# Designed miniproteins, single chains, continued (3): the designs that were tried, part 25

Each design is a single chain, and the fold is of that chain. pLDDT is the mean over its residues in the fold that is shown.

## One batch from the design tools (miniprotein)

Design m8850
Fold by ESMFold2-Fast:
Structure m8850 (fold): chain A 65 residues (1-65)
Amino acid sequence: GLTPEQQALYDRALAGDRDALQQLGDRSDQAYQMSTQLTGDVRDSAQQQGDVLRQAYDDARRVLS
């Protein structure tokens, strides 16, 4: 799930904070990019983190559209 920091970004994005929404997207993209530089369990963890953040971004974006 989301960390407390990521949950705070998600809550702000749901409240209409476009900068928080952008940060969720950027953090998702960064986690996926980091996964390309990693192997094994740490790569899988980075990909999972990217998926969790992307889901939060997509959910918040749909609410704000």
Scores: mean pLDDT 82

Design m8851
Fold by ESMFold2-Fast:
Structure m8851 (fold): chain A 84 residues (1-84)
Amino acid sequence: MEERLERLREKADELHATHSPEEAKRLLLEWLKREDPAIYRLLVLGSRVVRGPSAADLDEIIALGKELGLPQEDLDALEEEKAR
């Protein structure tokens, strides 16, 4: 987990140094989709949840959260939301 976040930070810094903020964000998401699809998928699902989460989206977020080592309390909150 820590190495993944460090790589993401380094790539974000590199892109922001060489591109506009909007272009850097676009390139960062494309890079992340290729290099770490789990984190990319989690970000995409997170943006969908704010618009009304489906049970399928919550299932995928929980599965990715377990893989990425999210705290048990956060995983329990997502499971409770899915059960409603």
Scores: mean pLDDT 71

Design m8852
Fold by ESMFold2-Fast:
Structure m8852 (fold): chain A 89 residues (1-89)
Amino acid sequence: DEEKRKKIAEILLKFLDEVIKEEITRNAPASVLALLVAYREEVEYALKQGISPEDLAELAFRILKDIEEARPELKEKAEEVRKKIKEIL
């Protein structure tokens, strides 16, 4: 299911890129940007390792939960991303 893995990664990476852009615009602390970049790298690494779509989705749900706990205003967007990933599975 290479196609499912790519679609899940694309959805998650697009969300992370949008969050990173917003945090840069807000002059967020370097530690916050480093954490978001680390999440992005973890997703890219998992994709290269060929993990199952289910395992990639579990990783995505963990990252989304971490982000929504740190930024409650992103809960609705995180839920939309979670739903899109579930539709691919």
Scores: mean pLDDT 85

Design m8853
Fold by ESMFold2-Fast:
Structure m8853 (fold): chain A 62 residues (1-62)
Amino acid sequence: DKVNQLLVAIARAYIDGDEEKAEQYAEEALKLDPSWEPGVRAARASAYALQGKTDEAAALLA
């Protein structure tokens, strides 16, 4: 699924510190199917947690 590929790309971009590219991928995924918004949010939260930004990750899931 293209959306699943974009979710992985979002997480990788955030981990690499390329926040602009991550947002580009997120916008593309949401244009394909807005119902995937929770998945996009989870990908961002996972990347933040891996960077040690646990408070920011928790805020995305609240």
Scores: mean pLDDT 74

Design m8854
Fold by ESMFold2-Fast:
Structure m8854 (fold): chain A 83 residues (1-83)
Amino acid sequence: SKVRQRAVALAVAARLLAVAGLTDPSELEEEVRRAVELAREVARLGYEELAAETLESILRSLRRAGAPESVLRLVEEALREVR
């Protein structure tokens, strides 16, 4: 189903953000925007809690990696929308 495909894609995106040493700000922002869009789609399909938990995990990983405030704000904004 599309829901399962989107949930798997979101999980993969979250894992990549957790382990990838993305140091280029443009590449990091692109991957974060992709993950945020997937989370919004998962939430719209009725899995708001899964989307929120995954965004929280991404936010923790990004904070741990010292990501720029602009990137952290993208995730925080999406988290407020799906909660």
Scores: mean pLDDT 79

Design m8855
Fold by ESMFold2-Fast:
Structure m8855 (fold): chain A 113 residues (1-113)
Amino acid sequence: DPNREAIRALLREAGLEDLAENLSDEEFDVLLEELGRLAKERNGNPAAQPVMDRLIAGDVAGAVQLVEEQGDPFLRDFLLSLVEEAAVLAALRLGDFERAREIARRMQERALS
C-alpha cells in the first residue's frame, strides 16, 4: 500500500519511528481518516491547496510526491506537522492516551529543535 509506506516514511521523519514500524491496519486507517479531515478543515493556504486536495482524496503518496517535486521546505514541514497531529488524534480516537502523550512530547521536541 503506497499510502501506508508514505505515512510510515513521514512518521520516521517526524521522529516517530516506533509508531512507523509498529503501525497496525486499524491505526493506519484511523490516521488516514484524521489526516484527510485535517486537510479539509485547514484548507486556507493557496500554495498548499494541491497537497491538501491529495490528502482529502486519501492520496498521501501523491501529496508526498508533489511536496518533493516543489522542493519547498515550508510545504514539507507543513505536511509533517499535519501527519503528527493526525497521529495524536488517531491515538486519542483509539483510546491510546499513552501513545498520544508520547507523540505530543516528540512534536514538542521537534518544534524546539
Scores: mean pLDDT 83

Design m8856
Fold by ESMFold2-Fast:
Structure m8856 (fold): chain A 76 residues (1-76)
Amino acid sequence: MMEEAEKALEERIKELREHDTPAARKELELIKKLEEEKGKEETYLWVKEKVEVTRYIAENLIKIGEEFDKELAAKK
């Protein structure tokens, strides 16, 4: 179980690293801090519940950020 939890976290971290954005970097930092503070097993249980939701939220935030930047440029 712990091995599966660790592998799932590593795969998530790898996906976030492939998306080189501030939002993805912040999510990576949050996961790392949770591992340091609460341990991998507790962090995995917390992250697993929200992994898919967090992924969709992160992708939506990136999309919103891009659109927000375009609106700021257009308003000039």
Scores: mean pLDDT 64

Design m8857
Fold by ESMFold2-Fast:
Structure m8857 (fold): chain A 63 residues (1-63)
Amino acid sequence: SARDVLEAAGPVLKTADDEERLRALENAAKLPRDASPEEVVDAIVAGLDAATAAAVRAAVAAA
């Protein structure tokens, strides 16, 4: 679920810059309530650098 994605991404997002983290959360918040987990991941990583994006994807896949 979208909640599971956000919970898995949480620790990784804490390592991002405050502006990048806020942008990732804002992107996720703009999605419809019925968005797929894949759409939530894509929205979160759109504002992140490549290394942080890869870490988010890995954390979600492991959850």
Scores: mean pLDDT 78

Design m8858
Fold by ESMFold2-Fast:
Structure m8858 (fold): chain A 68 residues (1-68)
Amino acid sequence: SMEDIEKGDRLALEAYLLAAQGRDEEALELFKKAVELGSYDDVRGAADGVRSLGRDELAEEMLKLAEE
């Protein structure tokens, strides 16, 4: 639904911000919820953003979760 997409977009952004702060476990938890809500473009954007921070391993883990 549109409501789920909007919530997923917000969670994907929050996950990116947590990752930028080094709060990896919390970032992954929110990212998993964003993936479940079906916000594919913003979920991918968050993972790409984490990669741009030089955190390639975390970004790869996030992208693997998005492939489910």
Scores: mean pLDDT 78

Design m8859
Fold by ESMFold2-Fast:
Structure m8859 (fold): chain A 100 residues (1-100)
Amino acid sequence: KEIEELEKKLEELLEKIVKEASEEEIKKAEEILKKEKLPKEYLPQVIAQLRLGPVQRAGYEATLAGLPLEEIIELVRRVAEEVGLPEELVELIVELIRKE
C-alpha cells in the first residue's frame, strides 16, 4: 500500500533470496558484479536477476506460443519454484501477469 511498506517487503525478499542462494549462484553473481564493475551492495539484486531471468523467459516464450493465461501462470510458478524464488515474490509476479 505505502511505498515504504513495499520497499521494506522488497528488502526482506532480497535478504531471503541471498540467504537461500547456493554457493554457485553467489559465485556467478560476484563474477557478474566484477565484470560490470558494480558495487558489492548490488549482490542481492544480481542474485534476484539470475533467478528471475528463467522465470521471465518462460513467461515470454509461453506468451509467444499463445498459451492461455492460466497455463502461462502455471508455467511461471513452476519455473519460479525450480529456481527457488520466495513464495511472496512468486505471488507478486503472478498478480502482475494477471493484470496484463
Scores: mean pLDDT 73

Design m8860
Fold by ESMFold2-Fast:
Structure m8860 (fold): chain A 72 residues (1-72)
Amino acid sequence: PLPGPVQVTVLEGKISLKDLPRPKGVMKYIHAEVTLPRSAVAPGKTLVMSQTLINTENEIVNQPVEYSVVDG
């Protein structure tokens, strides 16, 4: 399992997928940039979303990733 929530900095009320921080165990995200809705990226919010990513074993997997939203 991935470590607990990683902090995400909110800029202009939006976060793109490519700007999301990578928790330990994730080498990179591999799907296209996705803009999250404003209500989902408010500071103090915890987000859980399924991500397609490459793990430290160089495997392509789809799994939930947890984010804790902080103001930038």
Scores: mean pLDDT 61

Design m8861
Fold by ESMFold2-Fast:
Structure m8861 (fold): chain A 106 residues (1-106)
Amino acid sequence: EQLVRVEREVTVTVLLDTTGTKAKFSGKAFVVRKSGEVVEPPTESEVVEAEQAPGEAVTVTVKVTAVIPESDIGNLLRVVIRVTTAGVTNELEAPLEEIPASAERL
């Protein structure tokens, strides 16, 4: 089966309820098909670690790479950024983007 690589960079700004604790940011990708089916492809995510000063927002950019079937070109890619602080994980959803025909053929 022909696979393609899709790379997406997501920039998130969060205000964490933390005191000197590091937050870890990572991404997950999902393919949303026209049928309404949602599938989780093999995904490689950058892991970004950041520490928030009290009252200050943290801005990080996370690179997420998904390996998907070529047949999913034209379907939507949904990226979720997971923020883990002090053992608690919260999710931020990036805007949906169409998987481009120019996706890198593997």
Scores: mean pLDDT 79

Design m8862
Fold by ESMFold2-Fast:
Structure m8862 (fold): chain A 77 residues (1-77)
Amino acid sequence: MDIEKLIKEAENSKDPKKSADLALKAMELALEQGDLEAARKAYEILVKLFREGKLPVTEGIGLILRAMGILWDLEMK
């Protein structure tokens, strides 16, 4: 429930930085709960923000690498 709320708030946020923060929080919570599907949905939000140039390049790369690490940890369990 909390993960879905974070994902929806990230999708509905007009601030790209807030959207990215909420999506990363959703991914971290999904990792704690072993929810690969929710983590993938939050990752899609981060990738979309980066592709649309809405995140600073250096910070965006760091966020994507962290997000990929979370997905890797979930898939290896």
Scores: mean pLDDT 79

Design m8863
Fold by ESMFold2-Fast:
Structure m8863 (fold): chain A 75 residues (1-75)
Amino acid sequence: GPSADARRALAAGRALRDAGDYTGARIAYEEALKHDPAYAEAWRELGETYRLEYEEGSHDPRDLALAEAYFAKAA
């Protein structure tokens, strides 16, 4: 399973996402993936932050494309 450092980074990212800090959440999820590149949950959460940023603010179709690519990494 993922390392303690990877799990801690994932938890930090979720807290930042819940606070509306999508940029901070992405940085934390990327940190989790540096510790464990096979951490499917971190790929899924990274995709979810791009999807939420698209729907709630950016409206940039590139964010949807990134979300889909990261969800594919989680599968």
Scores: mean pLDDT 85

Design m8864
Fold by ESMFold2-Fast:
Structure m8864 (fold): chain A 117 residues (1-117)
Amino acid sequence: SLLDEVLALHREGAEIYEKIIEEMKREQADQSMINTLSIIYSTEQELIEKIEKAKEENNVEELTLLVQDAAYVESQHVRVLQSLVEKENNQHIKELLTKALELESRAKQLLLDFLRE
């Protein structure tokens, strides 16, 4: 299903966010950037856990509202990640941020496709 693809993309994205945060800490990046990525990561994890629970409980009304919220949050995260990619001078961190941006952009499209039905 479209939601199963979104959940798979978010699991892959979580691994990428963990790598970005680890690399930023290793390179002693600005704490504000590390905090921004940590907030994105935490927000994504919380929303996905809620979506998985609503899906398992067959709560269609709750699921629709959570998918709407997730699509909005993904739109904001895509915008933030794009800005971070443009500002990043470390090539390895930039490549990880670019991969996160690609995964979030795809997840956003799948969430919007789900809501179109």
Scores: mean pLDDT 85

Design m8865
Fold by ESMFold2-Fast:
Structure m8865 (fold): chain A 91 residues (1-91)
Amino acid sequence: MQPLVQSVTVTQTGPGRFRVTVRTRPGTAAMVARALTALLRSIPGVSDIRTRIDGDTITIDFRVSPDAERAVLSALRAFAAAHGGSFAFYR
């Protein structure tokens, strides 16, 4: 598939709080942000989604129920792979 992203990084910012930082290919940030926001909204237990775009960098902050954490990480890893990017998770 066409590479839209360079990397997807997930950081736990607090109990039940995650930040996703995506480095996109130039000109793709708005499209990638919409796709990721829709993906996160589709997962039960995800709430309080806040998306920011700074140039080619997307930052998404959200809350996750404990039971949804694995589904979120799996979905984000799959998204990165589908769009030609790397995936990393930091506690």
Scores: mean pLDDT 85

Design m8866
Fold by ESMFold2-Fast:
Structure m8866 (fold): chain A 75 residues (1-75)
Amino acid sequence: MIEEARRLGRELAAQGWSTGELVKKAVELGFSDEEIAAAVVEHLRATGEDIPESAARRMGLKIYELAKKELEEKK
């Protein structure tokens, strides 16, 4: 599961997806908070961002919570 999230992060980064778009896609696919954080870390690394893993994970979780709330409000 976590490896699938990492692959998604790398693939979407290569396709030019934003971090927010990645999080929305991962939520739609049923990924867990930890898997989404891992995908965000791989996305940021693939786009050349020099960010510590702990900071990227924290950012990913915050982005996930915001995106999840937005998706729930639309449904």
Scores: mean pLDDT 71

Design m8867
Fold by ESMFold2-Fast:
Parts: sequence; C-alpha cells; structure tokens
Structure m8867 (fold): chain A 63 residues (1-63)
Amino acid sequence: DLARRLVDLRIALEEAGVSVDEVAPELVEAARALEPAVEEAGKTFSGSGREKVKEALYRVAEA
C-alpha cells in the first residue's frame, strides 16, 4: 500500500516520457528511505496510528 504511491509516481513520469532517475532521483530516494520507518512505526502504533504515518509518507512520496 505505502509503496503504491512510489509506483504510481514512477508510472506517471514514465508515461509523460520522462525518467524518474532524471527528474527526481533525490525525491524518490528520500521517499524510499522513509519506508523502513513506517514499518517500524507500525510495530508500535495501533492500526489507526500506523495509517496516519502511512498517509504522511504518501504525501511526501507524492511531492
């Protein structure tokens, strides 16, 4: 679910005829670096808390 925003971003850029590696490699890298933190937070938070953290990361990945 979390990774879906990253996949959607890559697909959108690819369909626009632009490689994500050329346009926003740093943004993609930063979003990927946050994914392990969400997994770790999910072990501590209840379902609702985990979902809020996922939404925050989705917004960062979409930016």
Scores: mean pLDDT 54

Design m8868
Fold by ESMFold2-Fast:
Structure m8868 (fold): chain A 69 residues (1-69)
Amino acid sequence: SMEEKRKELLELLRELGELAVEFERQGRTALAQAILDRGQAILAEYERTGDVDAAIERVRALIAEARAA
């Protein structure tokens, strides 16, 4: 359902935020800020388009990229 997809997006954004906090704790401030900025851009795109599937896919890709850094 659309409600379950929105919940999934919120949970992914929470995980992204937790990663940013962890990188900040490690002194990786530039990476933490880049993650937050890109997350905000994905959310802004979702608010403009209403495409929750694209937003979920983009946040998942960003989390994977961040974890590989």
Scores: mean pLDDT 89

Design m8869
Fold by ESMFold2-Fast:
Structure m8869 (fold): chain A 63 residues (1-63)
Amino acid sequence: KEAELEALGKEFSERLNEGLKQVEELGVRTDENPEYAKEVREQMEKIAQDFRDALERAKEIMK
């Protein structure tokens, strides 16, 4: 149970890092397309929300 929680945390951590890289890539595009700035903000907020939601869901399921 706890080992699975740790593995899930690591897997999620890797996804988070990938999301951050995607945000960085969007940042480059923002230089050419200002509208992408909005998408960058949305992506960041979604990552934060997903992290919190996933953590709470995992806790509830793993009880």
Scores: mean pLDDT 71

Design m8870
Fold by ESMFold2-Fast:
Structure m8870 (fold): chain A 97 residues (1-97)
Amino acid sequence: SRALELVRKAIEELKNTPEEEIEAEIAKLLKNPKYAEAYKEAERLFEEGISEEEIAEMLERADKLAEEYPDDKEKGEEALYLRAVVSFLLVLKAREE
């Protein structure tokens, strides 16, 4: 429930952020191939109709990986990737009608 509240709050905050500021930040991030891959995955999930609840579950999974496996490089990279996907999904949801 707490992750879902964070997701909904982040979407609302993004709705109140100027589109030019969001687009400029995304453009900077997309220069990194890892963030470009995360953005493509976020677009795919968004087109498939991912719910806010599913985004919250993804965020919880990322947090759990980081907390339970702090010294595992592969788990740490997976957690960072999931957080990037979540962040881009929040932007896409904020731009939704």
Scores: mean pLDDT 84

Design m8871
Fold by ESMFold2-Fast:
Structure m8871 (fold): chain A 88 residues (1-88)
Amino acid sequence: KDRLKKHIELAKKRLEELGAEVLSIDGDEVNGASGAAALGMDANGVPVLVVVYESTPDGRRAGARGAVKAVNKSGVTEIHRVETLTVD
Protein backbone atom coordinates (compact mmCIF):
# COMPACT_ATOMS: atom_id res chain seq x y z
CA LYS A 1 0.00 0.00 0.00
CA ASP A 2 2.67 2.57 1.01
CA ARG A 3 4.97 1.44 -1.84
CA LEU A 4 2.29 1.96 -4.51
CA LYS A 5 1.48 5.36 -2.95
CA LYS A 6 5.18 6.35 -3.21
CA HIS A 7 5.34 5.28 -6.88
CA ILE A 8 2.17 7.29 -7.66
CA GLU A 9 3.69 10.34 -5.88
CA LEU A 10 6.98 9.97 -7.79
CA ALA A 11 5.20 9.63 -11.17
CA LYS A 12 3.18 12.81 -10.44
CA LYS A 13 6.30 14.72 -9.27
CA ARG A 14 8.29 13.76 -12.39
CA LEU A 15 5.43 14.75 -14.70
CA GLU A 16 5.25 18.17 -12.97
CA GLU A 17 9.07 18.54 -13.27
CA LEU A 18 8.67 18.00 -17.04
CA GLY A 19 6.31 21.02 -17.09
CA ALA A 20 3.20 18.94 -17.76
CA GLU A 21 -0.28 19.37 -16.26
CA VAL A 22 -1.55 16.09 -14.75
CA LEU A 23 -4.57 14.57 -16.55
CA SER A 24 -4.71 11.11 -14.94
CA ILE A 25 -2.78 8.88 -12.53
CA ASP A 26 -3.14 5.16 -11.91
CA GLY A 27 -1.19 2.16 -10.66
CA ASP A 28 -1.30 -1.57 -10.13
CA GLU A 29 0.35 -4.47 -8.32
CA VAL A 30 1.63 -7.78 -9.71
CA ASN A 31 2.64 -10.47 -7.17
CA GLY A 32 3.30 -7.77 -4.54
CA ALA A 33 5.43 -5.58 -6.83
CA SER A 34 4.01 -2.11 -7.57
CA GLY A 35 4.03 0.27 -10.52
CA ALA A 36 2.30 3.55 -11.36
CA ALA A 37 1.88 5.96 -14.24
CA ALA A 38 0.96 9.61 -14.63
CA LEU A 39 -0.29 11.08 -17.89
CA GLY A 40 -0.18 14.82 -18.55
CA MET A 41 -0.13 17.54 -21.16
CA ASP A 42 2.86 19.84 -21.59
CA ALA A 43 2.69 23.58 -22.35
CA ASN A 44 2.70 22.82 -26.13
CA GLY A 45 -0.23 20.38 -25.88
CA VAL A 46 1.96 17.26 -26.19
CA PRO A 47 0.83 14.21 -24.14
CA VAL A 48 3.54 12.96 -21.73
CA LEU A 49 3.48 9.62 -19.88
CA VAL A 50 5.68 8.92 -16.83
CA VAL A 51 5.91 5.26 -15.68
CA VAL A 52 7.46 4.30 -12.31
CA TYR A 53 7.95 0.69 -11.17
CA GLU A 54 10.04 -1.61 -8.99
CA SER A 55 13.13 -2.90 -10.84
CA THR A 56 11.73 -6.46 -11.22
CA PRO A 57 9.81 -8.26 -14.00
CA ASP A 58 6.60 -8.09 -11.91
CA GLY A 59 7.21 -4.39 -11.16
CA ARG A 60 7.55 -3.70 -14.90
CA ARG A 61 4.25 -5.52 -15.53
CA ALA A 62 2.58 -3.46 -12.76
CA GLY A 63 3.93 -0.25 -14.34
CA ALA A 64 2.61 -1.28 -17.77
CA ARG A 65 -0.84 -2.01 -16.26
CA GLY A 66 -0.82 1.36 -14.49
CA ALA A 67 0.05 3.06 -17.79
CA VAL A 68 -2.86 1.38 -19.62
CA LYS A 69 -5.26 2.46 -16.83
CA ALA A 70 -3.97 6.07 -16.82
CA VAL A 71 -4.26 6.35 -20.63
CA ASN A 72 -7.78 4.83 -20.64
CA LYS A 73 -8.95 7.26 -17.90
CA SER A 74 -7.72 10.31 -19.85
CA GLY A 75 -9.24 9.50 -23.27
CA VAL A 76 -5.89 10.40 -24.89
CA THR A 77 -5.29 8.30 -28.04
CA GLU A 78 -1.66 9.23 -28.88
CA ILE A 79 1.40 9.50 -26.59
CA HIS A 80 4.47 11.35 -27.92
CA ARG A 81 6.76 11.28 -24.86
CA VAL A 82 7.35 8.43 -22.41
CA GLU A 83 9.65 8.69 -19.38
CA THR A 84 10.45 5.52 -17.39
CA LEU A 85 11.82 5.37 -13.83
CA THR A 86 12.81 2.31 -11.80
CA VAL A 87 12.86 2.34 -7.98
CA ASP A 88 13.74 -0.09 -5.17
Scores: mean pLDDT 82

Design m8872
Fold by ESMFold2-Fast:
Structure m8872 (fold): chain A 72 residues (1-72)
Amino acid sequence: SIDDRIEEILKSAVEELKKLGIEVEVTFDRANKTVTIKVGDETFTGSVGDALTYLNGLIREKKEEEEKKKKA
C-alpha cells in the first residue's frame, strides 16, 4: 500500500541520518497522514511531504558538514 511505501521511505531517511551520526525517532500516523519527527529535544509534526522535506534537509546539512570535516 502507499502507507507501507511511506513507512519504507521514512525508514530509509532515518537509516541515512543514523549513518551520519544522528539518531531520529519518526512516527507515522496513518489515519491523519501526519509524521512526527524527534531529534534530540526538538519535535517536528507535519504532513508526509513536510516531514520528507525536513528529513532530506537534515541529511543534506549533515552530508555537507561531514564532507567539510574530511577536507580539514
Scores: mean pLDDT 80

Design m8873
Fold by ESMFold2-Fast:
Formats: sequence, C-alpha cells, structure tokens
Structure m8873 (fold): chain A 87 residues (1-87)
Amino acid sequence: SDGKRALEIAKKLVEKAKEAYENGDTFEADVYLSLAEIVAAVSELAGDYKTAAEIYRLIAKTARDVFGDQELAERYEKKAEELEKKA
C-alpha cells in the first residue's frame, strides 16, 4: 500500500538524519528530518491519517532520542495525537 511505502521512506529518512547528526552535520540532519515531515504531510493530505501519525511519532522519537530536542518532539507527538483522533 502507499501508506506502507510512505512509512518505509520515512524510516530511511530518519535513519539518514540520525547518521548526519551523529557525524556533526546538523544541516544535513535537518534536511532529512524535514523530508520525513513532507512524507507525513503528503500522507495526511491523502487522508491516510494513521500513516501520517506513525511518521510524526517516528520524527518525534528521533528529535527526542537523537537531537535531544524535547520541544520539537512534543510538537510532533501532539500532531500525531490529533491525526490519530481522525483515523
């Protein structure tokens, strides 16, 4: 399904963001994280709220666990929770 493919793409993008961040390339890390957000937004626009929420939770986890950015993580988790209510 398109949703499964979107989630697989998002997983690869957050893995690239993690690798870039751990190598000290914060710009590249931000680009990959932003691309994962675009994948989530496209899924949301297609009405696939479940897939969009799963991607936003994945981004939130990466922001918290890798970037140490609690505010960014909370923003994406809130977005995921709002989408889960529509699913």
Scores: mean pLDDT 88

Design m8874
Fold by ESMFold2-Fast:
Structure m8874 (fold): chain A 85 residues (1-85)
Amino acid sequence: SLEEALNLVLRGGILAADAAPTEEAKRAVMEAAGAAGRSVVAQPTDEEALRLGEEAARALIEAGRAPTGEQTAKAAREVKDRFGA
């Protein structure tokens, strides 16, 4: 469902933001999560929304696991470019 897809993106974003050691990294993660969420809402079917949401959530969690805040911010910007375009 759309709600399930959005919850996946939001939870992934929150987990990544909580792990972010700098305000810049946290902001980049939250901007990426917001962009991904908007793309999820724009999908024509619940199946496509869920698939996009799962992919975006996974990418956000991986960004949050980066060893430095600078790397997290870079990865989050790549997520925003990939899912927010």
Scores: mean pLDDT 86

Design m8875
Fold by ESMFold2-Fast:
Structure m8875 (fold): chain A 90 residues (1-90)
Amino acid sequence: MSRELEQKRVAEEVAENLRKVGAMIDLELFTRGHRSDSMIDHLAEVLGVSRETVLEAIRRGDLPDWMLELAEELGSEEAKKLAREIKEEL
């Protein structure tokens, strides 16, 4: 029972965090108009992944896909919508 309950809780938390991350990224871009190291660190922290993972996704040009995949699988409706808009622009 604990594993099933934990997976559900984690999925809900990740979806909520993805929505927040999307909003924060949009806000940061509006205020600064550019990508920053602190933004990468913040993204890694919020999503619970390493800074290396985010940087590697950027290097491969897969940063949007990386986020889009996660949002499509576990994201809220708002996160999925944001991911789709980003995918269209890419």
Scores: mean pLDDT 55

Design m8876
Fold by ESMFold2-Fast:
Structure m8876 (fold): chain A 95 residues (1-95)
Amino acid sequence: MEPSLEERLLVGQMTLVLQHSLALAKQQGVPQSVLDQIQEAANKVIDAILDPSASKEEIEKLAKELRDLAKSTGLPEVEMMADYIVEIARQRYKS
């Protein structure tokens, strides 16, 4: 089953923000291994947003891992990217 247009646009927006933040972090000298970890953590949160079986507890665990990695860079733009993706994930289980 193909994702909806709304889901495709949301994933596109999160991916764009993620790629921009990773490019900035790379320019600021963050090691490739750390960039790869941030990308993997962010992809796990994005996948959980699209997974109807993902629990609130699973989303919060993945969100924490992403935020901890983003904070380790010391770059506000990377932290803002993590907060943006995490807030979208939290909207999934908020009434």
Scores: mean pLDDT 82

Design m8877
Fold by ESMFold2-Fast:
Structure m8877 (fold): chain A 82 residues (1-82)
Amino acid sequence: SAAVRAQISARFSKINSLIRKAIEALQAEKYEEARKVLEELEKEIEDLLAFIDEHNAPQSVRDFADGMRRLAETYRKVLEEK
């Protein structure tokens, strides 16, 4: 539905904003801030994936969300070395 697509788009926008904040914090070497942003990012991705599954969204949407999950995992590994 149009409402479901709008919700997915809004969630993607929030996730993209959190990715930007995580990158900015990492580049500034603000590792505690980066960890907090990453925790929120991980939660938002999990919530999005659950929403996608509940509403049977197209596989392309799931694949894009999975890409964001892999990116968050990469940032987590960077933070584990600090």
Scores: mean pLDDT 86

Design m8878
Fold by ESMFold2-Fast:
Structure m8878 (fold): chain A 83 residues (1-83)
Amino acid sequence: MELAERLAEAIAAGDTERVRELAREIIERIKELSPEEALRLGVEVGRAVAEALKTASPEARRVGLEALREIERAMRENVEAQK
């Protein structure tokens, strides 16, 4: 199943602990991917999360945005590891 969709569902549900858990799973996946695959996953996650944030509670939105920042950082580190 798609990690991006699961993260979006957790944000929409206001399940902040599940959001944190799924963000960690996505970050670990990114570390194992090629830079191209990591970028593709990051784009999918960003789009799914952006839609979920439109209906999220303030707390879920905060946690969702922090998750996006952590995922973006993991993507940058993946690209730098290929230097």
Scores: mean pLDDT 79

Design m8879
Fold by ESMFold2-Fast:
Structure m8879 (fold): chain A 96 residues (1-96)
Amino acid sequence: DVLDLLVTIVRSAAEWAISQETDEEFKRKLEEMVAEFEKYLKENPSISLDEAEKFFNEKVDELIEKETDEENKALLEEMKAGIESAITALKKEIEE
């Protein structure tokens, strides 16, 4: 359930970012990132929330580094910050 909730958080944040931009390549890259994240969690159902967060951060940082459009880069950075805030809140509810 925790990993399923994390997938929901990442997907919702990605859908928000996609809604701010009409670029098909940006949409495709975000959809591919979400799909890769979902696949990773499905193949590794026993991983910790920290391991899942690390994988997510590595993937989104790769997208940010490769992004050449300033508006899209800002959207990716805002999406990342939002997801990290949500994960921090989730950890507080689960761990204490």
Scores: mean pLDDT 79

Design m8880
Fold by ESMFold2-Fast:
Structure m8880 (fold): chain A 69 residues (1-69)
Amino acid sequence: DKKKKEKLKKEYKKLGEEARKLIEQGASPEVQQQIRDAEDEFLDAWEKGDLKKAEESLKKLKEIIDKAK
């Protein structure tokens, strides 16, 4: 589904910008590692074409960002 891929790509970009802002504002090393792990999970799933796993990884990334605010 091309529409689902486009949606996930846009969400990844949006969450990546929010994560960058948190890191710039001095997020803890633990939060930075959690962000990296979630982004790595997304990229791995994306490369394998696992859209369900990619979506789950973005949900994890969003939760990490929301908790760190």
Scores: mean pLDDT 83

Design m8881
Fold by ESMFold2-Fast:
Structure m8881 (fold): chain A 82 residues (1-82)
Amino acid sequence: MDSMSEDIRKLLEERKRLLEELRRRFGEEVAEEYEKKLEEVLQKILELQSNAEKIGEEKTLEKIKELLKEFEEWLEKLKASH
């Protein structure tokens, strides 16, 4: 069974909780922006995971960390502008 699928499932559960918090604090528009950006990041992670056998485990993890860092920086900007 893919441990990566389990990690993605946990991320989706965390997303639902954060969406509810963002909706309450900043409103629906901010929650929708977060969801769209998260979908983009998740799609890129899934693409990296599907190529993990060819790219290598270490390189795949490095790229995932980079994507998550960019997402966190984007989220901080979103919070700061609202």
Scores: mean pLDDT 74

Design m8882
Fold by ESMFold2-Fast:
Structure m8882 (fold): chain A 74 residues (1-74)
Amino acid sequence: SDEEIARFRAQLEAAREEWLASAPAEVVLGFLRREIAETEKALSKATGEEKELLARQIELLRDVEAEVRAEAAA
């Protein structure tokens, strides 16, 4: 649902700030890539609402990966 996606987005924003404060960007990127891969595996087996939710979660994870990568490159 949109409420679940909004919650996931808020959690990712909070987590991103905490992760970058406590770990090198390369470690955070490794974690995000693993999370994306695991979510993609779940997506391959999902149907209906779960499939849509997981696809949106992957998009949000990729957005955070891009932000962390940009910060690491700066």
Scores: mean pLDDT 80

Design m8883
Fold by ESMFold2-Fast:
Structure m8883 (fold): chain A 68 residues (1-68)
Amino acid sequence: KPTEFAKKYLSMDEENYEIYVLFETLLLQGKSRKEALEELAKKFGLSRRTVSRKVKEAKEKVDELVKE
């Protein structure tokens, strides 16, 4: 359940946040990780490697928020 704090915090990495959310959405739609990364690379005009790095960075921030 999103909080205003989490949303506001993640908006500081707006592109990373968008890429992460879309990546998770594509996986839920049944796309493979490679397909999701390629689709996001096309959508944002980035390399697949750059998208992968941005997903990792956003995931690390999300993990910090939920890790105990």
Scores: mean pLDDT 72

Design m8884
Fold by ESMFold2-Fast:
Structure m8884 (fold): chain A 70 residues (1-70)
Amino acid sequence: REELVAEAREVLDKISEITKQLKKLNEQIAANKDDPEKRAELESQKKTLIDELNKLVDEYRELRARLAAA
């Protein structure tokens, strides 16, 4: 059980870091609204981070369910 708690904390830390990166990317996208090439690159990076965030959220939900079942 201690290992599951540690894994859940690690996943939450990763979610927090990705959320901070997404905020920075949103600011950069807004700053480059008149540069379509840079915006496309930043939006591609944002999509990759959102996909990673969704995977981490799903993993966190699974860990929470396993902790509740124990």
Scores: mean pLDDT 82

